# Designs tried in a protein design run: designed miniproteins, single chains, continued (3). Part 79

Each design is a single chain, and the fold is of that chain. pLDDT is the mean over its residues in the fold that is shown.

## One batch from the design tools (miniprotein)

Design m10891
Fold by ESMFold2-Fast:
Structure m10891 (fold): chain A 89 residues (1-89)
Amino acid sequence: APPAARATVTGTFASPAAAAEGAAAAVRAMAGVPGFLEAEVRVDEATATATVTAWFESEEAARAGAAAATAALAGVPGLLSVEVEVTPL
């Protein structure tokens, strides 16, 4: 099915290793949500920032994915900030 919504989760971390762990945790959480289609991950080691962009079959699924990723990131040691955006397509 074509994507109907996108969720973008950006975390800043105390270290590049924490950013990589955060990206992996966020992707795993989002991929577990019904209606998940695909995700792209970017980790900037210089700023210890991880960005996960995921596409979903519905806005409801994208919001569930964003919530799951946020909850997973809260469990990652070294998380400094998190920003979440859900965009209908």
Scores: mean pLDDT 85

Design m10892
Fold by ESMFold2-Fast:
Structure m10892 (fold): chain A 85 residues (1-85)
Amino acid sequence: MVISITATFPTPEQARKAAEEINKVLKELGLKGAAASRGTTVRVFAEADTEEQAKKLIEKIKKVLDKHGATSYRIEEVESIEEAL
């Protein structure tokens, strides 16, 4: 299962900081994935082997997004990374 998240921030600096912290979360959890910022937008993709891993990851990412002041975000669960692109 691939988790795809797109988030928008008020400033590019907030987007960059959120992407950096999300990458640290992914590394800490040992999950395959990445977060990248472009302007005020952050895109995240991550692979989860179980629904429990997916739920825990989503909760941690939401906390990071809220901490950095995301104005909106969209979360999708897809079968493969190609569908997340």
Scores: mean pLDDT 80

Design m10893
Fold by ESMFold2-Fast:
Structure m10893 (fold): chain A 57 residues (1-57)
Amino acid sequence: SAAEAVEKARAALEKYKATGSQEDLEEAQKYAVKAVALGAVEEATAIGKEANALARA
């Protein structure tokens, strides 16, 4: 579901903040894209933007 995809994206983003691991970043981006496709556009876009901003820092 959209809610499940958002939860997984958030969990992966929190892992990425703790680990700095590329795998956690890719998981966050993957579930954010899935959540957008399922209709959670605003939440998923915010998660994706945060993940990309952290990756560029």
Scores: mean pLDDT 80

Design m10894
Fold by ESMFold2-Fast:
Parts: sequence; C-alpha cells; structure tokens
Structure m10894 (fold): chain A 59 residues (1-59)
Amino acid sequence: GDIARVIKDQPALLPTMLELKKGELVEVLKEVNENFVLAKSLKTGETGYVGKSFLEKIS
C-alpha cells in the first residue's frame, strides 16, 4: 500500500490502535472511513488503526 509518515505522536488508547511516534513510517493497507486507516508499522510490523490526521502520505 501507500507509505505515510507519522506527523505527531499517536497513543494506543484502544487495543486495536497502533502506538506511533512522530517520524515513524507506516504502510496504509486499507482506508476504513474518512477519519481512520488500517496500517502496518514499518518499525514493528504490527497492524492497527491510525487516524488520518496523524499521517502525511509519501508515496
């Protein structure tokens, strides 16, 4: 999928969410709705939900 950079820290407030730090890279696997994507952390390989406002598309 498309690669996106994390532009601000996302806490894992729910078990289904990824914990992400600013500057990390994720692969966007699926757009879930207007606010969230399902993504894979390129650092950890873990999959979870990420808010679109936390991401900047690179490719």
Scores: mean pLDDT 83

Design m10895
Fold by ESMFold2-Fast:
Structure m10895 (fold): chain A 92 residues (1-92)
Amino acid sequence: MDKVIDGAAYFLGGVVAYLTGDYELARKYFEKAAEIFKDVDKEGAAIAYTNMGKAYYELGDYEKAIEYFQKALELDPSNEEAKKLLEEVRKK
């Protein structure tokens, strides 16, 4: 579906922004990817929410980081990265 391609493009944009330290841009791209994937790829949406939580963590917004790691686990309870990151951020 064209939506999967659009979601993948936003996700890649988010990864590039995250790696270059633009965490606010990364968050916005991951948000768009998650919105697209939520309707067509539940596992992909969970990965996007996990990366959105990582971006919020880097921005120092630990409450939103927790929220998005929890949303990732609601979509995919087997997401090991989201589980690990949720435990780490709760220690802050």
Scores: mean pLDDT 84

Design m10896
Fold by ESMFold2-Fast:
Structure m10896 (fold): chain A 115 residues (1-115)
Amino acid sequence: LGAGNSDPIEKYEEILKELDELIKKGSDVPKEYLEIVRLTIEASKYLKEGKEEEAEKLLEKAAELSGWSEESKEIARKLIKEEVEKGELAVVAGHRKDAKKFEEALKRIEEQKKK
């Protein structure tokens, strides 16, 4: 029962398109965070497909934008993997609980870097 037989990859593609429009148009969320979120959602898609190397490359691009440490990349990877394994669309720009948690994680990474 439930949504199911056409669901997961199509949903990631929808979210990526919405993020591209938000990045282009602008929103209350800083552009850099939206770009990082987009990269992590695309990485989540690749992890769901079993393409860990491709996911890692996207996380490296996110690190270039935010200056993430190797530890920060590992934290992001774990968070993404957990949500993919749960089957939840947790990391969505504009989705209050999950996007906010990810923004809080990004702020923590930035604060560690500004030591």
Scores: mean pLDDT 59

Design m10897
Fold by ESMFold2-Fast:
Structure m10897 (fold): chain A 60 residues (1-60)
Amino acid sequence: ELVNLESYDVETKKNSDDGKPGTTGFERFKGEPLSREKAEEIQKMIKKKAPFEELLKLVG
């Protein structure tokens, strides 16, 4: 990841905007748009290879 900002915006827009759920895991979350701050935490968890269950706890 050379440009974290790009990954940030990409994942944030996908899960925060009604376009694409991002990935199969994010399809479970389909509920509300995520704030940039929330998306950042989620991305950090993903980079840590944390289980998706932990990510869902952040979003709800």
Scores: mean pLDDT 53

Design m10898
Fold by ESMFold2-Fast:
Structure m10898 (fold): chain A 86 residues (1-86)
Amino acid sequence: AVAEADRLVQEADRLAQEAAEAAHQGDYATAARLLREAAELLRRAAELLEAAGDSPELLARAEELRRAAERADALAEELAARAAAA
């Protein structure tokens, strides 16, 4: 479960990097989509950590991942608004 969560976090990081590259090229619609996908993976990783046990360490990591997902969603909304305004 923890190893699977770590894999999902690595995938989310890859998607976030692709989103940054898309945004740099002015493709805000693609960047927003990739960030939403990254947020979904981060939430899934948090769920796996929560399922793995009730230790304060696992719960703290899950909460950090949920906050990272919220930040990714917020950035995706900003980029989607930029795409719609252009």
Scores: mean pLDDT 87

Design m10899
Fold by ESMFold2-Fast:
Structure m10899 (fold): chain A 82 residues (1-82)
Amino acid sequence: EELVRKGRIALNNGNYEEAIKYFEEALKKDPNNATAHHLLGVAYFKLGKYEEAIKYFEKALEIDPTDRVAKRHLEEAKKKLE
Protein backbone atom coordinates (compact mmCIF):
# COMPACT_ATOMS: atom_id res chain seq x y z
CA GLU A 1 0.00 0.00 0.00
CA GLU A 2 2.96 2.34 0.62
CA LEU A 3 3.95 2.12 -3.08
CA VAL A 4 0.35 2.98 -4.09
CA ARG A 5 0.45 5.97 -1.71
CA LYS A 6 3.75 7.21 -3.24
CA GLY A 7 2.29 6.70 -6.73
CA ARG A 8 -0.77 8.80 -5.81
CA ILE A 9 1.51 11.62 -4.59
CA ALA A 10 3.50 11.53 -7.85
CA LEU A 11 0.22 11.47 -9.86
CA ASN A 12 -1.14 14.49 -7.93
CA ASN A 13 2.11 16.39 -8.64
CA GLY A 14 1.86 15.68 -12.40
CA ASN A 15 4.86 13.29 -12.31
CA TYR A 16 3.11 10.65 -14.40
CA GLU A 17 6.19 8.57 -15.33
CA GLU A 18 7.22 8.45 -11.64
CA ALA A 19 3.66 7.42 -10.69
CA ILE A 20 3.80 4.60 -13.28
CA LYS A 21 7.04 3.27 -11.71
CA TYR A 22 5.49 3.15 -8.22
CA PHE A 23 2.31 1.44 -9.46
CA GLU A 24 4.37 -1.08 -11.50
CA GLU A 25 6.37 -1.90 -8.34
CA ALA A 26 3.10 -2.30 -6.39
CA LEU A 27 1.85 -4.77 -9.03
CA LYS A 28 5.09 -6.79 -8.81
CA LYS A 29 4.31 -7.29 -5.10
CA ASP A 30 0.55 -7.83 -5.60
CA PRO A 31 -0.48 -8.50 -9.24
CA ASN A 32 -4.20 -8.43 -8.32
CA ASN A 33 -4.17 -4.99 -6.70
CA ALA A 34 -7.21 -3.44 -8.46
CA THR A 35 -6.34 0.05 -7.16
CA ALA A 36 -2.81 -0.12 -8.62
CA HIS A 37 -4.20 -1.24 -12.03
CA HIS A 38 -6.78 1.58 -11.94
CA LEU A 39 -4.25 4.29 -11.03
CA LEU A 40 -1.74 2.99 -13.60
CA GLY A 41 -4.56 3.44 -16.15
CA VAL A 42 -5.10 7.02 -14.90
CA ALA A 43 -1.36 7.80 -15.26
CA TYR A 44 -1.30 6.46 -18.85
CA PHE A 45 -4.50 8.41 -19.63
CA LYS A 46 -2.83 11.61 -18.37
CA LEU A 47 0.10 10.90 -20.71
CA GLY A 48 -2.32 10.50 -23.67
CA LYS A 49 -1.56 6.76 -23.91
CA TYR A 50 -5.18 5.72 -24.22
CA GLU A 51 -4.64 2.13 -25.43
CA GLU A 52 -2.43 1.41 -22.37
CA ALA A 53 -4.98 3.17 -20.11
CA ILE A 54 -7.79 0.95 -21.48
CA LYS A 55 -5.75 -2.22 -20.78
CA TYR A 56 -5.21 -1.26 -17.12
CA PHE A 57 -8.80 -0.08 -16.55
CA GLU A 58 -10.07 -3.39 -18.00
CA LYS A 59 -7.76 -5.34 -15.67
CA ALA A 60 -8.94 -3.27 -12.67
CA LEU A 61 -12.57 -4.09 -13.56
CA GLU A 62 -11.72 -7.79 -14.05
CA ILE A 63 -10.47 -7.79 -10.43
CA ASP A 64 -13.20 -5.47 -9.04
CA PRO A 65 -16.27 -5.32 -11.34
CA THR A 66 -18.09 -2.95 -8.93
CA ASP A 67 -15.62 -0.05 -9.32
CA ARG A 68 -17.82 2.59 -10.98
CA VAL A 69 -14.93 5.08 -11.20
CA ALA A 70 -12.74 2.61 -13.14
CA LYS A 71 -15.72 1.82 -15.43
CA ARG A 72 -16.26 5.54 -16.09
CA HIS A 73 -12.53 6.02 -16.81
CA LEU A 74 -12.59 3.05 -19.22
CA GLU A 75 -15.48 4.63 -21.17
CA GLU A 76 -13.66 8.01 -21.31
CA ALA A 77 -10.46 6.35 -22.60
CA LYS A 78 -12.37 4.42 -25.29
CA LYS A 79 -14.01 7.66 -26.48
CA LYS A 80 -10.53 9.20 -26.97
CA LEU A 81 -9.81 6.52 -29.61
CA GLU A 82 -12.98 7.21 -31.65
Scores: mean pLDDT 87

Design m10900
Fold by ESMFold2-Fast:
Structure m10900 (fold): chain A 103 residues (1-103)
Amino acid sequence: NAALAEARRHLDRGNELLKQKKYDEAIEEFRKAVELARGLDPQLEAEAYANLAIAYIHKGKIDEAVKLLQEARKLDPNNPAVHKVILYLKYVVKNEKAAREVA
């Protein structure tokens, strides 16, 4: 599926931008990944939502990140990317309330 291949490319590009701390550009790439995966691959869509959430956390937009993680959990409850972001909220951000809201 060409759309899913394009979604993965946007996800990978977004992750490269996150490493460079280019959070706004990473958000645009992850939004494209969500849009392209939507209705086609719930696991990839959940992963894209989780990565979008990490970018929002880096921008201090915790409430938006929580909503994105809740959507990711509806799509794929055991997604490793979602689990990783919940652990990040709890242990790195030290926002246990936000971590519990997506648990």
Scores: mean pLDDT 87

Design m10901
Fold by ESMFold2-Fast:
Structure m10901 (fold): chain A 83 residues (1-83)
Amino acid sequence: MEQERLREEALELVRRATELATEAARLLAAGGDRARAEELAREAEELARRAAELAEKLSEEDAEEVKRAILEGIAEAARAYLA
């Protein structure tokens, strides 16, 4: 129960971080507001840090799921920038 809650919370933080990082990447790719993009990127970094901290309290399998989600989020943001 508690571990499932922490896993879900960590994955939600990763999802939110990915959304913010992807939006920041789109703004940069479009030549938009750099200061806003940097603010969104900073918020994404903070959410990812919190997700990583929660992952340290999880089983090895659940922690790997969170790490995989973080790596996929990085790839998604990179794809948004390159689009």
Scores: mean pLDDT 83

Design m10903
Fold by ESMFold2-Fast:
Structure m10903 (fold): chain A 65 residues (1-65)
Amino acid sequence: SLLERLERALKEAKELLKKNGYITEKQIEEIAKKYGLSVRQVRLLVAEALKELGYSEEEIAKYLL
């Protein structure tokens, strides 16, 4: 289901953020391809992950551009 794919993509994004403190454009594209999501959908999931992990709104906004 779409929800299951979104949840798995969010989990992977959170793990990358915990490990590295950031996610690269290439990693966003790889997650999008892996879970059959758009790059835009993955960017929104990354923004949610950053918010949940306590990142600033300025840092979050960089991933929505």
Scores: mean pLDDT 85

Design m10904
Fold by ESMFold2-Fast:
Structure m10904 (fold): chain A 95 residues (1-95)
Amino acid sequence: MSILEDFKEIEDLIKQGNYVEAAKKAYELVKKYGIDRTALAALIAMSLGYSREVYLLVEFAIVVLTKGKEEAIRFAKNVLGLSEELAKEIVDAIV
């Protein structure tokens, strides 16, 4: 499956309100394809009409991998606009 098809799956999860599974899938893609490739592919997907939330979840996954749990919770609150409770639930589901 291409990375763009994986981004479509993430977008569909976001549309369903399933942010935990969407974030987990974004994290798995960053681990599978690497940080630089996934970030570039997400920018290209956004230019092709994919939701900006897909790009932001990829950035969130990169923060989890590179800066750890506390910074990921701050990113989810300050950039994604999530509650502290939901941000913690998402991070705990991933790591």
Scores: mean pLDDT 83

Design m10905
Fold by ESMFold2-Fast:
Structure m10905 (fold): chain A 63 residues (1-63)
Amino acid sequence: GLAEARRLIEEGRRLAAEGRLAEALQLYGQAVNLAKQLKKDGETGEEVDEAIREGEELGESLG
């Protein structure tokens, strides 16, 4: 669910802080994909859209 997407972003931020940028990028991508799937499955709300935006922005910052 959304809590899992947020956890993936949090773990990605932690890995990025450790210099593990490739692993962080992978987790941000997983979080974005999960949040997009939740939105397609009818889970709507600011938090879902924020998870997508945050994950994409963090991915862009590393790539």
Scores: mean pLDDT 80

Design m10907
Fold by ESMFold2-Fast:
Structure m10907 (fold): chain A 70 residues (1-70)
Amino acid sequence: MKLTEEDIEELLERIEEADPEAARRLREMIKQLVEQGYSYREAAGIAIEEMARTDRVVAQVLAEFLAELS
């Protein structure tokens, strides 16, 4: 997935409104991946895709956001 940093921040805010705990987990995963050497954008893409596989709320918010971006 390719999202700008601005897109990532907007998506994280939407996830936080829907499920604050899911947003917190995403931010923790992003920090861990950045510490491993990934860029913020790469880390966010990996974390969001990974959580969307198991978290229905994250998957739904992501799908709606991507539909707006086309």
Scores: mean pLDDT 82

Design m10908
Fold by ESMFold2-Fast:
Structure m10908 (fold): chain A 68 residues (1-68)
Amino acid sequence: KERELQDKVSLLLENRDLKGIEELAKNEKNKSNRELLLKSKRGYLAAQEARAAGRRDAPGGGFIKAEP
């Protein structure tokens, strides 16, 4: 069921267990469920990279810009 799969994915993401998501996708025989798992993983990774880029830009390139 879609809801059950989403709950499992949410738990794995909360635990930052990307390997668990990959294992679920590998063991999932239902194509739609597998696509959902892969989509969730891609979204999480994209969000993580965007977060890291934003953090790097702000603290790394936003310091000491104001002169007194």
Scores: mean pLDDT 66

Design m10909
Fold by ESMFold2-Fast:
Structure m10909 (fold): chain A 98 residues (1-98)
Amino acid sequence: SVTISVSAPSSVAAGSSVTVTASASGDEEILKITIHKQKEGSSEKTFLASSLNSTSASATVSNLEEGATYKFFATAHYIDKEGKKKTVTSAPVTVTVL
């Protein structure tokens, strides 16, 4: 099985950038990690970054809306022990823009 986690600061100052990191682990072949953001209250997910054939990915995000809260999450794409392509998505982390 493959697990993935994402980390970011809990808050960021308006006009500053935030760095989001994703880390995957497991006993399967990891093909790709993608990082997305979603403004709280919105259904729209925005692609930020990806890494290929790696257990980690990072994204630096700027121009976040003052007073808004954003969710960041990561998805790992991997091949299971039967040779099938699968995905797992992290729990989200939330960042509040001060």
Scores: mean pLDDT 86

Design m10910
Fold by ESMFold2-Fast:
Structure m10910 (fold): chain A 100 residues (1-100)
Amino acid sequence: SLPSEYTPNLKPGETYTRTGEAVSPATGKKITITRTFTYDPEKNEIREVDVGVVETPEGKKKLAVTVSGGMTYEEARELAEKWAKENGADEVATPTVLPD
């Protein structure tokens, strides 16, 4: 989870992107995470999408997506596939939707 001090003050329709390091809960390895925040004025909440790219043992780029803020699995999957295509990832992991 991200501390509140890393959540930007966003206006309706604004997105904000930050890059940082995280530890994968599945592998225990350090990964580079790109965090994208989008403000939803109807729900008065900030949606967070964390995207990490990990290198597989075969040298392929695998994109992993973790989402919060009420995003559905289907929305997370569509976003992951779009982002993978735009960023040259070879594989896409099953998206993780956080209950928090």
Scores: mean pLDDT 65

Design m10911
Fold by ESMFold2-Fast:
Structure m10911 (fold): chain A 68 residues (1-68)
Amino acid sequence: SVEELVEKVAETLESDEIALSLVLMVYGISRAANASEEEIKEALRETLELLKPNYPEKVDKALEILDE
């Protein structure tokens, strides 16, 4: 499920509190907006791409998890 994917992404970002908080906030907002699983995955992918310049290795791993 998308929730399980988000948990694995959060685990990957755990040492970066700001990046983790941003990803969880986007997930929470998407859920509150009744977004589909595909819409949530797309929003998370876009958020991770914005973080890539500062956290390239962690973002690449998180994107791999999200795309499985």
Scores: mean pLDDT 79

Design m10912
Fold by ESMFold2-Fast:
Structure m10912 (fold): chain A 76 residues (1-76)
Amino acid sequence: AASEEEIAHAKEAIEQGIKEVQKLIEEAEKEGDKERLEALKKALEELEKARKAVEEGNLEKAHEYAGKAIEILKEY
């Protein structure tokens, strides 16, 4: 089982990632970059799934979802 400290750190990192992506979404909306906006929204959905997984203590699933979000952000 993951330690409480590992879960806390993962949760904090995911929550920071969500806030950063939300800010990027607002910037993309202001710039009218629809392609980037769609990619950022998809990444946000994956990060929110990661947050739910970490709240359930499932770090393996949290890492899978966070990794998917990172791959989306790398392509766009």
Scores: mean pLDDT 82

Design m10913
Fold by ESMFold2-Fast:
Structure m10913 (fold): chain A 84 residues (1-84)
Amino acid sequence: AEEYLEKGVELFNKGEFEEAIKYFEKAIELDPNYAKAWANLGRVLFAQGKFEEAIEYFEKAIELDPNYKEAKQLLEAAKAAMGE
């Protein structure tokens, strides 16, 4: 799972959003409780302007890891981007 997460992050940083999504989805397929994979999938959607979908994935990451500070910050940023 971690290998796919790392590759997804590399692709996201290169702007390869569609490929990044595929790798984060593979990480989730291997470990559905991998909060970091859910949060990073949300980050790609946020970068694409899909704020409502990003919020759902950040909330899922926080549900899986309630102490995940970065996911909470990303959730607040996505809500702010929607004017909430």
Scores: mean pLDDT 83

Design m10914
Fold by ESMFold2-Fast:
Parts: C-alpha cells; sequence; structure tokens
Structure m10914 (fold): chain A 68 residues (1-68)
C-alpha cells in the first residue's frame, strides 16, 4: 500500500522512472485506492507528465494516511 507508493515517489524524485513504474505496478495489487492512484500515476508517466505523476502520488499517499 502506502510504502510502495512512497518508494515510487522517491524513485521519481531521483529520476528513476523505470523503477517508479515497476513499484506502481506492484502497488496496483495491494488495495483499490492504492491501485487507483498507482494507475493514474502510471498514465501520467506514459504521457511524459512526471510532475503530474508526483502530484498524484503525493495526493494518494496523503489520502491513504488520512484514512488510517
Amino acid sequence: GIELLEEALRALEEGDIERAKELLRKAQTVNSLAAAGAAEALRELERGDIEGAKRSLRNTIATLRASE
């Protein structure tokens, strides 16, 4: 869940887009909200919107943390 999304965000901050995509694909298997956020970030990365992907991940992580 949250840990995979946080690792994906760190990978994007480091410029490792391929690792971020791998982590996001794994996050899709955890729970519905994490899966939705991961899918959105992957779509943004496929469009070349790295900053959009970072924003989507930060927003999803914040929502998941608020739900706990």
Scores: mean pLDDT 81

Design m10915
Fold by ESMFold2-Fast:
Structure m10915 (fold): chain A 68 residues (1-68)
Amino acid sequence: SIAEKLQAIKDELEKDPSITATLSGDDTLTITTSLSPEKLIALTLRLIGDYPDLDVSLSGDTITVSAK
C-alpha cells in the first residue's frame, strides 16, 4: 500500500537526526527539519529525484510527500 511505502521513506529519512517525518492516516508524509532554507530546498529536490512516482511539495518550512 502507499502507507507502507511512506512508512519505509519515513524510516530511511529519520536515520538523519535533522529530519522528523510524520505519517498521517491519509497516506501523507509530513517532513519538518531544523535545516536552513537552502538545505531544506536541497532536501526537497533530492526527494523529488528519489521518489518520482510521489508528489513532493515544499510549503514554507514543511515538506509534504503524498500519492499522485
Scores: mean pLDDT 82

Design m10916
Fold by ESMFold2-Fast:
Structure m10916 (fold): chain A 107 residues (1-107)
Amino acid sequence: AAAAYLALATAALAQGDYAAAQAYALAALSLLSTPSAAAHLTLGSIAFALGDFDAAIASFKAAIALAPNSAEAAAALSNLAALAMAQGDFAAAQALYNEAQAILASL
């Protein structure tokens, strides 16, 4: 099931096996009949860990677009804030974090 592949992707990411994490996340997407915010969130986290910031931003934005008032969107915004911090853009990081907190407060 797609959920099992996302769980494997998350476990591989936590272990630093980014190649396995990416393979599992793509396998999850291939099994889904509808777009998945959770799958894009996971792909974004893998891309961020690999230093592929453009891919990470694209994946996090896809997660937000698919489910804008969700826990996945809040997580994607928090990850975009962490990415902005990593690039030294503290003002953007604060704005993104505030958006994530507003979503969580509405859930």
Scores: mean pLDDT 81

Design m10917
Fold by ESMFold2-Fast:
Structure m10917 (fold): chain A 100 residues (1-100)
Amino acid sequence: MSDLEKGRKLFEEGKYEEAAKHYENAIKKVPTNAIAHYLLGLAYEKLKDYVKAAESFALAARIDIGGVGEEARQKALELLPHVKDPALQRYLRAQAGATR
């Protein structure tokens, strides 16, 4: 069973911190796995870590322009008001298309 599959099962069980650890392990093995970055973003969003969620969504959007990448872009933009760091806000706006 892959780390991605283990993470999805834990996420469905509401074990978001444990799910995030498995998604991080999947990313360590395949850094360009857009689905793993997107799912990690969802897990951080459930944990209310909006900074890490926005970073994970921005990375997923950069890797996969279609499918989950477009959804991840939208999620990153929605989280900008919750990100207090001005440098991170500028980075996310640049990655997500400069309009917010």
Scores: mean pLDDT 77

Design m10918
Fold by ESMFold2-Fast:
Structure m10918 (fold): chain A 91 residues (1-91)
Amino acid sequence: TYQQISQQLEEKSQTFSDNYTRYLQGVGDEYGKLGDDYRKQGLDLYNQLREGRDQGDQEAAQALQRAGDSLTEGLQKANQSAADQKKKQKS
């Protein structure tokens, strides 16, 4: 269950990264809002893992750690990709 929540967070992180990239490229203001919605959904799933960890569930703690790593990596790649693509858009 907690591993499934972690997997969901990884998928949402990838989707958010794509939407964040589009937002940073200045295309579709709608994508900025969609990215925020995904961020909020991710926080809800994250909260479920935190509740399990707080109750001493080791699997929940492990899943939370993995989810956090995934989100950080996804955001870093999206930000780097957006900056590079925006530079190409000058012509």
Scores: mean pLDDT 63

Design m10919
Fold by ESMFold2-Fast:
Structure m10919 (fold): chain A 53 residues (1-53)
Amino acid sequence: SSSRRRKLEEHRRELERHTEEARRAGEVDPLSDEFLHHTMEVMRSSIEIRALE
C-alpha cells in the first residue's frame, strides 16, 4: 500500500540518521549513553523495515 511505502521510506531515513549519529558518538566514547541510544534506534528502525517488507 502507499502508506506502507511511506513508512518504509521514513524508517530507512531514521535508520541512516541514527547510524551516522551512532558512528559519531562511538568515535567519541563507545561506552556513552548517546552511543547506546542511537544504536538502539538503529535496531528499532531495522525491525520496523523488516516488518514492512
Scores: mean pLDDT 85

Design m10920
Fold by ESMFold2-Fast:
Structure m10920 (fold): chain A 63 residues (1-63)
Amino acid sequence: KTGILVTANATEEQIEFAIKKLKEEHNVDKVEIIEAPSLEEARELYRRLVLLTDIPVYGVAGK
């Protein structure tokens, strides 16, 4: 199964941690990373993906 990870200004460590969670919690074989230009856009993308698909979706944002 494919999982989707939406990121905004995230560090490599944050991305790796999020991928691990997707694999452990949702038995995801492949992770698709979508980098958003801002936290606001990332939140909107996350919301839409959760509503429109049965694919696991996770978000991670840096500061």
Scores: mean pLDDT 77

Design m10921
Fold by ESMFold2-Fast:
Structure m10921 (fold): chain A 66 residues (1-66)
Amino acid sequence: MSKETQEKIAKVAAEQLLAKGPEKLKEGAENARKNAELLRKSGDEDGAEVNELTYKEMEKRYEEAS
């Protein structure tokens, strides 16, 4: 998966959760962080990268919205 595709997935996921409220971004960020760690341990580096970008994007948008 390309970095551009991973960044697009992360932004779309963050936008969908932000529409439900900033508290959902915090919840989503925590879930994405845990998923990234799990996938990294299982050897799914592409899945880990996209979840880590998702976590960071959600965290950034939560800080901007709070």
Scores: mean pLDDT 79

Design m10922
Fold by ESMFold2-Fast:
Structure m10922 (fold): chain A 72 residues (1-72)
Amino acid sequence: MERVEELTERAVRLAREGARREGERRGWSEEEIEELERRAAERARALVEQAKDSPEALERLEKVLEEEERLL
């Protein structure tokens, strides 16, 4: 349970940060960036939800999040 919650929080944080950074690079408005952040967070939560019943999928997701965190 705790691990899934931790991965969800990490995935949502990374998704929002990535969305904001990308929107800023493209010169999008603050409103457009906020919408992108919301959509990115929803997709991140859905990905963790899909992986939660598979230990292998959770391990793969965790590795991806670690790689993304190193780039931020």
Scores: mean pLDDT 80

Design m10923
Fold by ESMFold2-Fast:
Structure m10923 (fold): chain A 60 residues (1-60)
Amino acid sequence: TSAAESARAAAERGDANGAGAAGVVAIHQSKDEEGKKRAEEAGRRGDAEAAAEYAVLASQ
């Protein structure tokens, strides 16, 4: 939940980390599988922060 709040805050701010916002939206719209896919892809890109947030969201 804390990670979800952080991602939403980024979306509302419109910061460069909008990827976090997109991830939250995708999880809300899609299955748990989508959230985990997002975490894996973010990790592959080297976005450790986004990967960690998506992983927490997917685990809750």
Scores: mean pLDDT 56

Design m10924
Fold by ESMFold2-Fast:
Structure m10924 (fold): chain A 65 residues (1-65)
Amino acid sequence: LEIEVLATLYKNGAQSAREIAEELGVSVGTVSRTLRRLERRGLVERRDGRYSLTEKGIEYLKEKG
């Protein structure tokens, strides 16, 4: 799920947890928990209730996908 969350942010830009959950077909709770872990790792950042990839997140996605 972590790679799928990063990939949708890369393709679609900044998104809310709800928008990501709808696109990936998973619960908002699952996405929110995943986003919290990714934010702690510095791979995503939150601004005005929306999440976006950091430079680290883009580099990580390129290495994994």
Scores: mean pLDDT 82

Design m10925
Fold by ESMFold2-Fast:
Structure m10925 (fold): chain A 57 residues (1-57)
Amino acid sequence: SEVSRITANALIAIGREFDLILQGSTPEKIEKVRKVGEEALKKNVSPDEFVKRLEEV
């Protein structure tokens, strides 16, 4: 469902931000990934596409 897709993507975004923090990524990279995630959440893309967009940052 659309709600399940939005929820899955939100959890993916949270997990990716924590992974970047734990890996010692720069604040600039974390902020860029956060902005890409926020934009992709608004577009309600599939979880696979959402992961791809975050990884391309």
Scores: mean pLDDT 81

Design m10926
Fold by ESMFold2-Fast:
Structure m10926 (fold): chain A 74 residues (1-74)
Amino acid sequence: DLARAKQLLVGHLSKLTKTPQAVLERDPALLNELFQTVLAQQIQIDLAGDSSRSPELQQLVQTRAQELLQELSK
């Protein structure tokens, strides 16, 4: 469900960026920018460490995020 995915993404970004959830929920452009920043940071961490993160898990997260961003663009 996109609504559940949105809540999880907003909650995660809120904790990580110290931005209130309500701000992220009302500003899709800010949500998208922060998500891209966090994703880039995670890629750098994965490159610096021999990550146990599976390619399948990374692809699933990216797919869900793209679906959420498409919904927010409406």
Scores: mean pLDDT 65

